# Ledger of designs, part 70: designed miniproteins, single chains, continued (2)

Each design is a single chain, and the fold is of that chain. pLDDT is the mean over its residues in the fold that is shown.

## One batch from the design tools (miniprotein)

Design m6566
Fold by ESMFold2-Fast:
Structure m6566 (fold): chain A 69 residues (1-69)
Amino acid sequence: GEKAELEEKIEEARELARLLAEALVKKKVGEDAEITVEQLDETTFLATGVKGDKKVEVVVHDNILAALL
């Protein structure tokens, strides 16, 4: 049904938001950094990257996921 299809699209958008957050942090601290992604709310993700003495935090707000909810 349409409801199940919408739920699948929401999960896909959520996964894309996590991948984007990870990619943005890797771009800033480096590819070999330790990356953690936390979901702060239904549309907001916090990615933290640590490499030696470098620590970078990136907040990603998913406008596509927000439009689907």
Scores: mean pLDDT 76

Design m6567
Fold by ESMFold2-Fast:
Structure m6567 (fold): chain A 81 residues (1-81)
Amino acid sequence: GKEKILRAIGLILRGIGHELDGDYVGAAKDYLEAAKLFLEAGEYELALKAAKRALELAKKAGDEELVKEAEELIKEAEKKL
């Protein structure tokens, strides 16, 4: 739905802010939440892009739990494409 897409876009913008501040954990979490919302909204290409960016940020943060969550969301989005 439109509300989920708008919330996901807001999270992407917040995530970009966290990236600029060097907060890779915060950025990865925002992109992961955006990917989940895009997936729920049926926006599978946007979900995949957000999840892949979350993976890059999680790796920069060295956060293994966020890496795993991003990899799981990537696989889920790819199965829908």
Scores: mean pLDDT 89

Design m6568
Fold by ESMFold2-Fast:
Structure m6568 (fold): chain A 102 residues (1-102)
Amino acid sequence: MEEIKKLIEEAEKRLKENPNDANAWLQLGYAYLKLGKYEEAKRYFEKAIEIDPSIQAVAYLLLGEAYYKEGKKDEAISYFQKALEIDPDNERAKKLLEELKK
């Protein structure tokens, strides 16, 4: 809980210095994901992808986890598949996709 608050403060500080810091948007999204704020988390992950498409694999994995936590199974499957298309060796995405196919 305290650690999540520190992640938010650090990400917000980075974004104040550079609003195009895609990794700071990912960090902010991850913190909101941990807080159960899935809609805000998804928005921040999408913002990170817009700024730096090279982080798409990790951002799609995290988007898939946000949809999974919301119970949106079909969307979660779609994003895990997109993450695996970019990074086929991602064990986390493979495991989560198998759990959802059951």
Scores: mean pLDDT 85

Design m6569
Fold by ESMFold2-Fast:
Structure m6569 (fold): chain A 71 residues (1-71)
Amino acid sequence: AAYTAEEARRGVERARGLAEKLVKAGKAELAIEGLRRAAEEAREGRRRGELTDEAADVAVGGLEAEIERIE
């Protein structure tokens, strides 16, 4: 149970890092698309019971906040 949540968090961290690099390179639109895909995967993981509610909330909330910051 804990393993799946931790892997999701690591995936979110990687997505944020990539998004930051893309924004610095002038590719904000691609960064937003990547973050949206990561958020959708987190929601699907929660629906499948592969993520805890807490992990999914942190992932989705963090990714959506980053999207809003870029926009």
Scores: mean pLDDT 75

Design m6570
Fold by ESMFold2-Fast:
Structure m6570 (fold): chain A 57 residues (1-57)
Amino acid sequence: SETESLVAIAEIEEVLKRNPNAPKEAKDLLEEALRLARQGKLDEASELLHKAMELLK
């Protein structure tokens, strides 16, 4: 669980850093996913990350 939390946080942060010009909708989803991951809400964070990555394809 702790390892999965750290992996999720790192993945979301990396996506944000690699996509500075991402669509606003994707950035908003990534910011919310990061906030949720920091709170340990990994399922909700994963859902938002998935939605954001669909917009980044």
Scores: mean pLDDT 81

Design m6571
Fold by ESMFold2-Fast:
Structure m6571 (fold): chain A 72 residues (1-72)
Amino acid sequence: MEEMRALMERARELYESLSEEQKKEVEERLRPVEERLRAEGDAALAAGDLEKARELMEEGVRKTLEIIEEVA
């Protein structure tokens, strides 16, 4: 998870540098993505598919960074 940790730290650093308006834009753009990934993650966990749940979590990290970079 070293790559995911690095991406999360980068996303956090970029997010902290954003204006309040940009932070609001990031939150609004992330909301539907988080809702989808949470629903799919919950379904994977209910099925006992821990590997799929992990993949969805990693996708969420990458997508979060992508949105933050696009707004910045």
Scores: mean pLDDT 80

Design m6572
Fold by ESMFold2-Fast:
Structure m6572 (fold): chain A 97 residues (1-97)
Amino acid sequence: MSVEEILEREREGFVDTAIALAEEALQLSKEHGNERAAKAYERFLDALKKAREKGISPETAIGLTLLASMALVFLKRGDFEGAVETLEAAIKLAEKA
């Protein structure tokens, strides 16, 4: 099995991981009362779900998962601006797919 075949098979797993990370981060944003971060995560979740339905490349799916992980790290550290900026980049990546 080639690397490309492995990546194609795991593409949905990467997107589902990004969705799970975004859902956790949305819940944390709501618990912290940060509506700006919560709205950014809601927009990112909508973009991820649309990207999944359209069928994205494995490379884009990996990129979205990495950006979702980075945004969650910023959020957990209280860097809401860094989280929102990372999410805006992630939304643009999802929309270009």
Scores: mean pLDDT 78

Design m6573
Fold by ESMFold2-Fast:
Structure m6573 (fold): chain A 111 residues (1-111)
Amino acid sequence: SDQETFAQLQRETGLVLEYTLQGDYAAAADSLQRAIDLLKSLKGTPLEQEAAIMLADTIVAASRLLQDEELYKRASELLKKLKEEPLTEELYKELIELGEELIAILREKAK
């Protein structure tokens, strides 16, 4: 169900932050990939915008933990737009791109 998918998204986004705090960047990247896949599964559902806001908030929090000022600024600006505006295809694509950029950063730190 959409509600079960959303609950799993909440779990995976929480794990991104927990693993990042622990320095387990490989596990954080894997959890973030699952969170992105779960967001994609919620596309076109009533939970899509709430899911997008949750993922964006997670990227903001993770960028703060990583002390990545540029990613933090971009993610914070996107989060603000997602809260103030309807979820457009452009905002959705920007969110997925930011999530994929964070996965790449986490994977580089895991090496």
Scores: mean pLDDT 92

Design m6574
Fold by ESMFold2-Fast:
Structure m6574 (fold): chain A 115 residues (1-115)
Amino acid sequence: MSFEELVEAAVARVRSVLEALGVTDPKMIEAAVEALREILEANKDLSEEVREAVANATVAMISYIANGLLQGKSKEEILAGVKALLDRAKVLSEEVKKKILEILKKLIDELLELS
């Protein structure tokens, strides 16, 4: 898959997941999409296998964040779950995982401000 095709597919998956969860606020949807784009762009020079793993893990973590916020979970509980999901992504290096976590922490803060 080309990087452009990967980004478009992952964005479509995030939009679909958020819509299925009942997230209709355009600002929340765009914040999630921007976080996904930032994570994918930061990892664009990695192998195709790693880029696909980053995309799959990021979509799953954004879904987890949105569901956690809808359930009224704290930032700390949501972050613990995101870290657990990252730990299962054995294809990703610790450096890649740290960068993803930094961007997702920022996303959680943005989504909490929009709630």
Scores: mean pLDDT 85

Design m6575
Fold by ESMFold2-Fast:
Structure m6575 (fold): chain A 97 residues (1-97)
Amino acid sequence: NPEEIERIKKLVERALEGTLAGVELILETQKRLGRIRRLTPEQIEKIKESDALEQLEIIASAKEGPFTEEEREEVYEAIREAFKRKLEELLKQLEER
C-alpha cells in the first residue's frame, strides 16, 4: 500500500524532527546552566539502538565535558541512524502484510 508507506515515512520524519529539537534544547539548556556534558562512544552507540525517550534520557545523563560542534553532529547522526533503522523495521512489517 503506497499511501500507507508514505504516511509512515512522514510520521517517522516528524518524530525525528521533534527528537532532534528536543536534544538541541537539552544540550543548549545544559550549556546555559554551566553543565557542559559529553557522551561516551558507548552512549552514542546505544542511541542508535534506542527509542526516542531512551535517546533523550541518555543525552540528559551525559557525563561532564565540553560538547564540540563535531560531537553534537555525531549525536545527531546517531539519532538519525536509529530513526532510519526504525523506519526500515516498520516498512518491513508493512511488506509482510
Scores: mean pLDDT 67

Design m6576
Fold by ESMFold2-Fast:
Structure m6576 (fold): chain A 56 residues (1-56)
Amino acid sequence: MAEEKIEEGEEAAKEGKYEEAVEKYLEAAEIYEKEGDIHSYIAAKLRAIGVEIDAE
């Protein structure tokens, strides 16, 4: 489930859809947080930040 959101975010970023990529990574982060997977939560958050920096 959360991994699907990461994949969707990666695809969106590759297509230049940065807003969609950020949304998908943040959705993945929320799922990981709910599941208690702190490492994956941090990774998903960092992916969202990376897309925002690249989109500037």
Scores: mean pLDDT 78

Design m6577
Fold by ESMFold2-Fast:
Structure m6577 (fold): chain A 74 residues (1-74)
Amino acid sequence: MKLSEEQKKKLEEITKEAIEKLKATKNPTVEEIESIFKEMKEKEEEAGIVEDSSDPVYQKAEQELLSVVHEKLS
């Protein structure tokens, strides 16, 4: 499924906000990471963005988030 330009921009904004929260948190717990992801998913749903793991834009956003999580947990 192809995201609209508006949905893509909104996904980038939501992803950036989640990344900023992760970066601001020192030694985040699993519960804190899950809370941030839940808030991100709720905002995506409000914007009409449906999770599609086959969409390259969605995959890129997930990879950026996982990279930050990996850095914080290292």
Scores: mean pLDDT 75

Design m6578
Fold by ESMFold2-Fast:
Structure m6578 (fold): chain A 72 residues (1-72)
Amino acid sequence: MVEEQIEIFEKDFKEAKEELKKEKDEELIKKFVERARGLLEQLRKVAPEELLGRIKELEKELKEFEEEVKKE
């Protein structure tokens, strides 16, 4: 179940990044980053060790996206 939640997050995150970068809506980007960060923190608390690396990679991608948006 946690793995399924991670898969859904990965798909949604990929799609959302593309749309948000195109729209450049600062409020939508901020809300998305906050919600995504919270969800990843919750997933990290319940995930088995084999899935922690995947969550860590998503956290890194989220941070990279946030930094990329700030460069505007």
Scores: mean pLDDT 78

Design m6579
Fold by ESMFold2-Fast:
Structure m6579 (fold): chain A 76 residues (1-76)
Amino acid sequence: MARELLEEAKRLLKEAEEALKKGDYEKAAELATRAGRLASEAILLAETEEERKEAEEVAERAKRLGEEAKKKLEEA
């Protein structure tokens, strides 16, 4: 379960980064928020230190990307 959530979070994070590059700030913020939520769930369900560390890294990246996207959306 944790691994599946982590992989989905990584996919959403990549899609959020691409949306941000294309100027689709609303989509980037939504995808980043979803990625962060799944990564946070993966942290709680992680059975190994490696899974937990990966999930923490994804959650941190998602938070930063979401904040950037929301800031640009407010400016737009």
Scores: mean pLDDT 82

Design m6580
Fold by ESMFold2-Fast:
Structure m6580 (fold): chain A 68 residues (1-68)
Amino acid sequence: SDEELREKVIELALSRGLSEEEAERIAENVLRAKRDYGLSDEEALELAELILEKRDREALQLYLDKVA
């Protein structure tokens, strides 16, 4: 369900150190993609994981650029 998917995405984002507001924004974007592109709950959750992974890589690069 959309409710269970939203909760899972928020939990994943929070576990990675994102704020509640950022987690909610990602969940909204994932639910929109599910609706607009006809994704399953499983596919939408995989999309959320990919978004978080990409964000982690971008954050690391920004940190390294700042301290170098």
Scores: mean pLDDT 79

Design m6581
Fold by ESMFold2-Fast:
Structure m6581 (fold): chain A 59 residues (1-59)
Amino acid sequence: ELQELIDKANEYGKKAVELGEKARSYLAQGKVDEAQKYIEEARKYNEEAVSLEQKARDL
């Protein structure tokens, strides 16, 4: 349903932000490999959030 898609998109968007913050923290510590993993996860959550928002808009 529309509301479920919106809620899930918001949840994934927030998760992407949190993972991005963790990545920045690891970069500040010089832990590039750890940061890269969080960057990749953040990107995946952001892509899913955008996809879900697009589906919600089309309803």
Scores: mean pLDDT 82

Design m6582
Fold by ESMFold2-Fast:
Structure m6582 (fold): chain A 98 residues (1-98)
Amino acid sequence: SAEEARKKAEEYLEKAIEALKKGDYESAIEYAEKAIEYAEKAGDKELKALAYAVLGTAYHKKGDREKAEEYFRKALELARGSEEVLAKVERLARELLA
């Protein structure tokens, strides 16, 4: 169901953020990719945008500038038309890059 997919997207997003904060960029990428998959199944653009922001940050931390820019662009595209979603994406990126 969309509800179960949303819960899994939230769980994987949280795991991706924890992995990123611990410096485990490979696990952060894997969890963020799963969060994107489940957010897509849930039709949840906000969760998908947040997951792309985490993915972009993980690649930035690994020194992969091209992939980081690609995934940040995807996050911002999904956030277009919603000031609330854009603010959440920007706040999460600022926290993770700090």
Scores: mean pLDDT 88

Design m6583
Fold by ESMFold2-Fast:
Structure m6583 (fold): chain A 70 residues (1-70)
Amino acid sequence: VEELVKEAEEKYKEAKEAAAKGDGKTAMDHLFESLQLYKEAAEKAKEEGDEELAEKLRKKQIEMWNEFFE
């Protein structure tokens, strides 16, 4: 789970950097990669019995979507 979260954070950072440079395609590609990694991390956390972490990661996905498109 920790590796997936770190990779997701890195992809989100790359998405924001690409958006700042005006590269919308790269920004969207990295955003969707980050969201997918957070989804996988949440599913793995739930499988390991960590429902609190899974819920936190699901909320993080919603926050990232809202932050990026506002």
Scores: mean pLDDT 78

Design m6584
Fold by ESMFold2-Fast:
Structure m6584 (fold): chain A 76 residues (1-76)
Amino acid sequence: MEEKLKKLDEMSSGLKEYILNSKNLSEEEKEELLKKLEELTKKLREAIKNNDEKAIKETLGKLLELAKEVEELEKK
């Protein structure tokens, strides 16, 4: 459990830093993306604590979708 939570913290921190350091994202886009990241990170953390493999996979999928959304916005 702790190891999975540590990996989640590392992933969420990395994406957060990427969003914050972006020069191509507006402040409004950054705020929206960071809010989505926070909500998904909270959901994934709860799924990991509950050892809910289905919820973990579904929420991780949404985190990957968010990362793709950030990359797509960076292409502007």
Scores: mean pLDDT 79

Design m6585
Fold by ESMFold2-Fast:
Structure m6585 (fold): chain A 87 residues (1-87)
Amino acid sequence: DLAALEERLVALAREILDLLARGEDPDPELHFRMLEEARRIAELRGLSGEEVERTLVDGSKILLSPPEARIIGEAMERAADERVAAR
């Protein structure tokens, strides 16, 4: 279910932002799980693109397509907006 995958991705983004807000470094496994969920969402939406090597903030390297990067960015933005709205 696409909606369930999108909600899981936003939940992972919320977890990462909560850890950062507490001054804790997110486990690299959380970033890997976000990438996996974004790939599933992109596949279900029929989105494709050339994978490009990206260096993450923790220094790890991943292969990431533009749709996957966009999906992750939108989930992170939604999680951040929810934190601001919660006040």
Scores: mean pLDDT 71

Design m6586
Fold by ESMFold2-Fast:
Structure m6586 (fold): chain A 77 residues (1-77)
Amino acid sequence: MGMSEAQIEKILELLEEVGYHLSEEEREALTKILLGEEPETELEKELAKRLDVDKDGVVDLPDALKLIELLKKDPNL
């Protein structure tokens, strides 16, 4: 199952605090994936693959934090 809305909002705030300005589409895609919704767009599928580190279909807070660290190091990942 996905993260709570409060956890997702915190992740989005952390991204903005670090200076990442997500587009509306990127924020929507990330929110859907973190909620555990089925990825439909290419962006959503790519994010789901990156967040699902264990490849078990479960995305949790540690996976989201790893994504933030990866985006800080290389935003083109």
Scores: mean pLDDT 64

Design m6587
Fold by ESMFold2-Fast:
Structure m6587 (fold): chain A 58 residues (1-58)
Amino acid sequence: HMAEVARRLADLQAEAARAETEARGWKNKYLVDGGSEEWKKKYEEAQARADRLRAEAA
């Protein structure tokens, strides 16, 4: 059970880091595009996901 919990935690941390990188990518596109709502929505969604995964991993 503890080994499974440790693996799950590591996976969540990896997913959180990846989601954060993805959010940064979308944010950059949003800034470069000059405020497209589509890119903003993608950035906000990815950032919210990253925040949730980070909280779960903590």
Scores: mean pLDDT 77

Design m6588
Fold by ESMFold2-Fast:
Structure m6588 (fold): chain A 57 residues (1-57)
Amino acid sequence: DLEKQLEIARTQLEAMKEMAKIRKELGDEESAKTAEEIARELEEEVKKLEEQIKQAE
């Protein structure tokens, strides 16, 4: 189910964005950078899933 995959991807994206923010506040720039990179990949996945859902309807 593409809609469930989209919900999972959005949840993971928000978790990674929050982790990046927390890591930056703690001064852990390496972990923050890693979380930001994962968040970018998840943003692309969300965009792809949204496009697939739009095309399927």
Scores: mean pLDDT 82

Design m6589
Fold by ESMFold2-Fast:
Structure m6589 (fold): chain A 85 residues (1-85)
Amino acid sequence: MSREELDEEVEVTLLAMQLAIDKNILERAISKGDQELIEETIKNLKEVRKKARELLERSTSPRIQAELQGLIEEADKLIKEAEKK
Protein backbone atom coordinates (compact mmCIF):
# COMPACT_ATOMS: atom_id res chain seq x y z
CA MET A 1 0.00 0.00 0.00
CA SER A 2 1.43 3.38 -1.06
CA ARG A 3 1.08 6.58 0.98
CA GLU A 4 -1.43 7.83 -1.63
CA GLU A 5 -3.56 4.67 -1.20
CA LEU A 6 -3.37 5.12 2.61
CA ASP A 7 -4.58 8.74 2.29
CA GLU A 8 -7.48 7.59 0.07
CA GLU A 9 -8.33 4.74 2.50
CA VAL A 10 -8.50 7.29 5.36
CA GLU A 11 -10.80 9.51 3.25
CA VAL A 12 -13.07 6.51 2.44
CA THR A 13 -13.16 5.53 6.13
CA LEU A 14 -14.15 9.07 7.16
CA LEU A 15 -16.91 9.15 4.50
CA ALA A 16 -18.19 5.73 5.66
CA MET A 17 -18.26 6.95 9.28
CA GLN A 18 -20.11 10.15 8.29
CA LEU A 19 -22.64 8.10 6.28
CA ALA A 20 -23.24 5.81 9.31
CA ILE A 21 -23.76 8.84 11.61
CA ASP A 22 -26.14 10.51 9.11
CA LYS A 23 -28.09 7.23 8.70
CA ASN A 24 -28.55 7.00 12.50
CA ILE A 25 -29.64 10.66 12.74
CA LEU A 26 -32.07 10.20 9.81
CA GLU A 27 -33.70 7.09 11.35
CA ARG A 28 -34.20 8.95 14.67
CA ALA A 29 -35.50 12.10 12.92
CA ILE A 30 -38.05 10.05 10.92
CA SER A 31 -39.22 8.20 14.07
CA LYS A 32 -39.81 11.57 15.83
CA GLY A 33 -41.33 13.32 12.78
CA ASP A 34 -38.62 16.01 12.97
CA GLN A 35 -39.00 17.43 9.44
CA GLU A 36 -36.28 20.10 9.92
CA LEU A 37 -33.73 17.48 11.04
CA ILE A 38 -34.77 15.16 8.16
CA GLU A 39 -34.12 17.97 5.64
CA GLU A 40 -30.74 18.84 7.25
CA THR A 41 -29.68 15.16 7.24
CA ILE A 42 -30.66 14.77 3.54
CA LYS A 43 -28.42 17.78 2.80
CA ASN A 44 -25.56 16.11 4.72
CA LEU A 45 -26.10 12.79 2.85
CA LYS A 46 -25.98 14.67 -0.49
CA GLU A 47 -22.63 16.20 0.56
CA VAL A 48 -21.20 12.73 1.48
CA ARG A 49 -22.41 11.41 -1.91
CA LYS A 50 -20.77 14.38 -3.71
CA LYS A 51 -17.42 13.85 -1.93
CA ALA A 52 -17.52 10.10 -2.64
CA ARG A 53 -18.16 10.78 -6.37
CA GLU A 54 -15.30 13.30 -6.53
CA LEU A 55 -12.89 10.82 -4.89
CA LEU A 56 -14.12 8.02 -7.21
CA GLU A 57 -13.19 10.15 -10.27
CA ARG A 58 -9.63 10.64 -8.91
CA SER A 59 -8.98 7.15 -7.48
CA THR A 60 -6.91 4.57 -9.41
CA SER A 61 -7.36 1.77 -6.82
CA PRO A 62 -10.05 -0.81 -7.80
CA ARG A 63 -10.67 -1.63 -4.11
CA ILE A 64 -11.17 2.03 -3.14
CA GLN A 65 -13.36 2.55 -6.24
CA ALA A 66 -15.58 -0.39 -5.14
CA GLU A 67 -15.85 0.97 -1.56
CA LEU A 68 -16.76 4.46 -2.88
CA GLN A 69 -19.39 3.01 -5.24
CA GLY A 70 -20.95 1.21 -2.25
CA LEU A 71 -21.04 4.48 -0.25
CA ILE A 72 -22.65 6.34 -3.18
CA GLU A 73 -25.32 3.62 -3.57
CA GLU A 74 -26.12 3.59 0.18
CA ALA A 75 -26.35 7.42 0.27
CA ASP A 76 -28.65 7.40 -2.80
CA LYS A 77 -30.87 4.77 -1.12
CA LEU A 78 -31.13 6.75 2.15
CA ILE A 79 -31.91 10.01 0.31
CA LYS A 80 -34.65 8.33 -1.80
CA GLU A 81 -36.21 6.66 1.28
CA ALA A 82 -36.20 9.98 3.20
CA GLU A 83 -37.71 11.96 0.28
CA LYS A 84 -40.38 9.29 -0.45
CA LYS A 85 -43.92 9.82 0.83
Scores: mean pLDDT 83

Design m6590
Fold by ESMFold2-Fast:
Structure m6590 (fold): chain A 59 residues (1-59)
Amino acid sequence: GLKELEERIREIEEEIERLREEAEKAEGEEKERIEFEIEVLEGLKLILEGLIKLLKEKE
């Protein structure tokens, strides 16, 4: 439901913060991989935010 999507967004935000800290400590290929993972999570967050808006319009 809506609450589960909102909770997932919070979890994704927390994961992004963690990955940003790891990216600061990482070098080379590992850093690039972490940065790519952050981009993927940011994209997923945008999709989930779009779904929340759509669900709120139906309620």
Scores: mean pLDDT 83

Design m6591
Fold by ESMFold2-Fast:
Structure m6591 (fold): chain A 54 residues (1-54)
Amino acid sequence: SERIERLIRALKQFGETQYVEKLRSGEMSIEEVLKEFRERHSGTTVGLFYRVFD
């Protein structure tokens, strides 16, 4: 799950570590975590996050 590990690295960089275990266990999907991140942050921050994640 290279995409999950990239998402975890991006989340750690932005201080959003609360999703890490849920992603690793499969309790939350990538899309659910991305939705919550978008709802909690400005469009500028989301853009910077996607540059790290992608």
Scores: mean pLDDT 82

Design m6593
Fold by ESMFold2-Fast:
Structure m6593 (fold): chain A 66 residues (1-66)
Amino acid sequence: SMSEQLHQLMVEGSRLVKELREAGKEEEAEKVAELIYQALQALSRGDVETARALFEEAKRLAEEAL
């Protein structure tokens, strides 16, 4: 469901931002947080494809920075 996808994205997004900040990667944490925010906005509009693409980009940036 959309509610479950929203919850998962919020939880995983928050975790990625926290891990980046704990690693001293504040600039990357800000970029990831912005992408997560945009993904949540897209999902709230029913644009699941855009939300997925933005979330995958956020994950990619976090993995490259960690």
Scores: mean pLDDT 82

Design m6594
Fold by ESMFold2-Fast:
Structure m6594 (fold): chain A 79 residues (1-79)
Amino acid sequence: DDYLALGKAFLKAGNLSEAIAAFNKALALNPNNIDAYTNLAKAYNALGNTDEAIAALNKALALNPNNATLKLRLAILKA
């Protein structure tokens, strides 16, 4: 959706707070948006908010438990 695209644009620009706000709006419209959770985790990790990044990846993994990339990202953050 438009908020997901907007969030990704803010994330690439380094506007992390604006990216988080946009991803949260995307999730308000579609709470099962795995891509929004994975990008939200990336934004939180870039801010140094490791616990919030882990929580977002856990939400994404709950929606897609067989995603090897999400499992790897989660393992790296917990290391």
Scores: mean pLDDT 85

Design m6595
Fold by ESMFold2-Fast:
Structure m6595 (fold): chain A 51 residues (1-51)
Amino acid sequence: MEEEERRRKAVRAAVEELVASGRQYPDFTAEVARLAGVTPEEAARILRELS
């Protein structure tokens, strides 16, 4: 679905931004979810699929 592709791109962009910041986060998945505008459960699923 196109919406899932959009979410995957948003999650990838969030990961790149967080990695570029050079900071360590207590809950990386929650920060990705917040930046990508998805739920933590969706972020965790997408991160697993992206490997």
Scores: mean pLDDT 76

Design m6596
Fold by ESMFold2-Fast:
Structure m6596 (fold): chain A 63 residues (1-63)
Amino acid sequence: SELLEKAKEYREKLTELNEESNKLNKLGLEKGKEYILESASKGVEGIGYASLAVSYENEYKKK
């Protein structure tokens, strides 16, 4: 199903962004504020992808 494929893609992007955000947050504790802000930005972007994944999963379930 194309809907499930898109949901999977967005879940994968969320996982990548969460990993990147965690790495940046650790760097921010050691190296400064700019890394913390970038980590927060990636976290917000991840919320968007999580919302999209749930939306496509729910669309599939409405059949």
Scores: mean pLDDT 78

Design m6597
Fold by ESMFold2-Fast:
Structure m6597 (fold): chain A 70 residues (1-70)
Amino acid sequence: MYTGEQVELLGELDAYLAKKGYIPEATGVYDEEFREAVRKFQEDMGLPADGVVDDALIEAFKKWKEEEEK
């Protein structure tokens, strides 16, 4: 089960992936389409494209989010 922090980060990641066009829209459903979007994002970041939201992906996402927030 996802922790409260992980659920918040997944929601932010889902919205970010939708904003960048990796997924058509943020649905809050973490299914195969979401996993494929994560894999594409991982490939663009130079991370292993396994579709798993791990600490490395979360840290990479946080850095990109900081830039997007200006």
Scores: mean pLDDT 70

Design m6598
Fold by ESMFold2-Fast:
Structure m6598 (fold): chain A 69 residues (1-69)
Amino acid sequence: IGRFSTVGERDKVKAIIEENGGNFVGGDTIDTIGAIGTADTKVILATPETPKDKIDEAKAAGIPVIVVK
């Protein structure tokens, strides 16, 4: 969920998610689509523009949130 400041940062985060058995959601998303995954989502990526309610939903599900600047 969110856009990345650099392509390199996106690829690093994707690798971390996939190594932990999760699916990378968002891809090359420039504009955030607030699809929070279900049981298989291990990490949520957010930007400063990501709505607080989406972040709160992820935290309530026990999913770590990383804010990309």
Scores: mean pLDDT 52

Design m6599
Fold by ESMFold2-Fast:
Structure m6599 (fold): chain A 69 residues (1-69)
Amino acid sequence: TVQDQISQIMGDVVQAGNDSIKKDPSKSGKIGDIMQDFFQQVVKSMTLPDDDAIKQVNDAKDKAMKQFK
């Protein structure tokens, strides 16, 4: 349920980050920093109620996806 949703979101972000590195390897450092920020938000979400955790992880995903350009 909640863990499955968060796992799927994490997978989507990792895939998008890897795809961005494949398109432009020179951005690997920037993409790494974006992914670290995303995973810090995921860790922080573990202290929240389920609905708030999902919202925080989705918000972090949206931010990361916009920055992967």
Scores: mean pLDDT 81

Design m6600
Fold by ESMFold2-Fast:
Structure m6600 (fold): chain A 67 residues (1-67)
Amino acid sequence: MSQELRDEVEGGIILIELAALRTAALNAGDEEAAAALEEALDRAAALIAAGDVAGARAVLEAAKASL
């Protein structure tokens, strides 16, 4: 697999994981966590668009650590 394709796949996985965490927070009624995860999703998406997949991964790991 090329690095470009690998980065695209990893970026997609990061966004899916953040979206799943946000959905879980919403279903639990945790409005604060849901809002933080929406900001994390926007930040990760911007980093992926800029080619910074490692930065997007760090956003996901920070979000998971704060839950």
Scores: mean pLDDT 82

Design m6601
Fold by ESMFold2-Fast:
Structure m6601 (fold): chain A 60 residues (1-60)
Amino acid sequence: MEERIRKLIEEAKKTKDEMHVAMAELEIAVYKTIGEKVSPSLVEEIRKEAEAIAAAEAAA
């Protein structure tokens, strides 16, 4: 459900948690694999936050 992805993006923004990055990417991959429809804005939001967190961790 998109609600879970939205919650993950919110948590990622607050905590900058690497775990939320991985979980969000997994949710997106699953949705695409089973052909479920996902809001483009939601996909973009979590991807941007995931990239930001991953970049910050890679730069550490």
Scores: mean pLDDT 68

Design m6602
Fold by ESMFold2-Fast:
Structure m6602 (fold): chain A 69 residues (1-69)
Amino acid sequence: MSKEELEREINEAMVLMFIGVADILASRGDLEGAIEELEKAIELAEKNGLSEELIEEARERKRKYEEEL
């Protein structure tokens, strides 16, 4: 594994972690906290050129939680 490949895997794992934390916060009624974590996920994914599918999943989750506010 190259340093570049490792960095990409770490960034992907961090994005998935932020999405997971957002889902936990939303399940506990913290929709504002969930939206903040999804914003972090989207920013990290876009800045590091991660997959469009992953970015769109985070955006869809954010939209859903914003509608529940």
Scores: mean pLDDT 83

Design m6603
Fold by ESMFold2-Fast:
Structure m6603 (fold): chain A 62 residues (1-62)
Amino acid sequence: MIEELIKKGEEALKKENYFDAAKYYLEAARQVPYGSKEYIELRKKAMEAGLKEAKKSLEEYR
């Protein structure tokens, strides 16, 4: 289940669908123990995807 969510997040990143990528990584993070290495890594992936979405929005503003 968690592996499927991570895979969906990776697929979304490849399609530059950063919003969906962040959502999948956050959902995967909710299914692992709070504070685990996996939790921290998934939260970082979600944050990075969110930052890429924000950058995309800023580039559209230019």
Scores: mean pLDDT 79

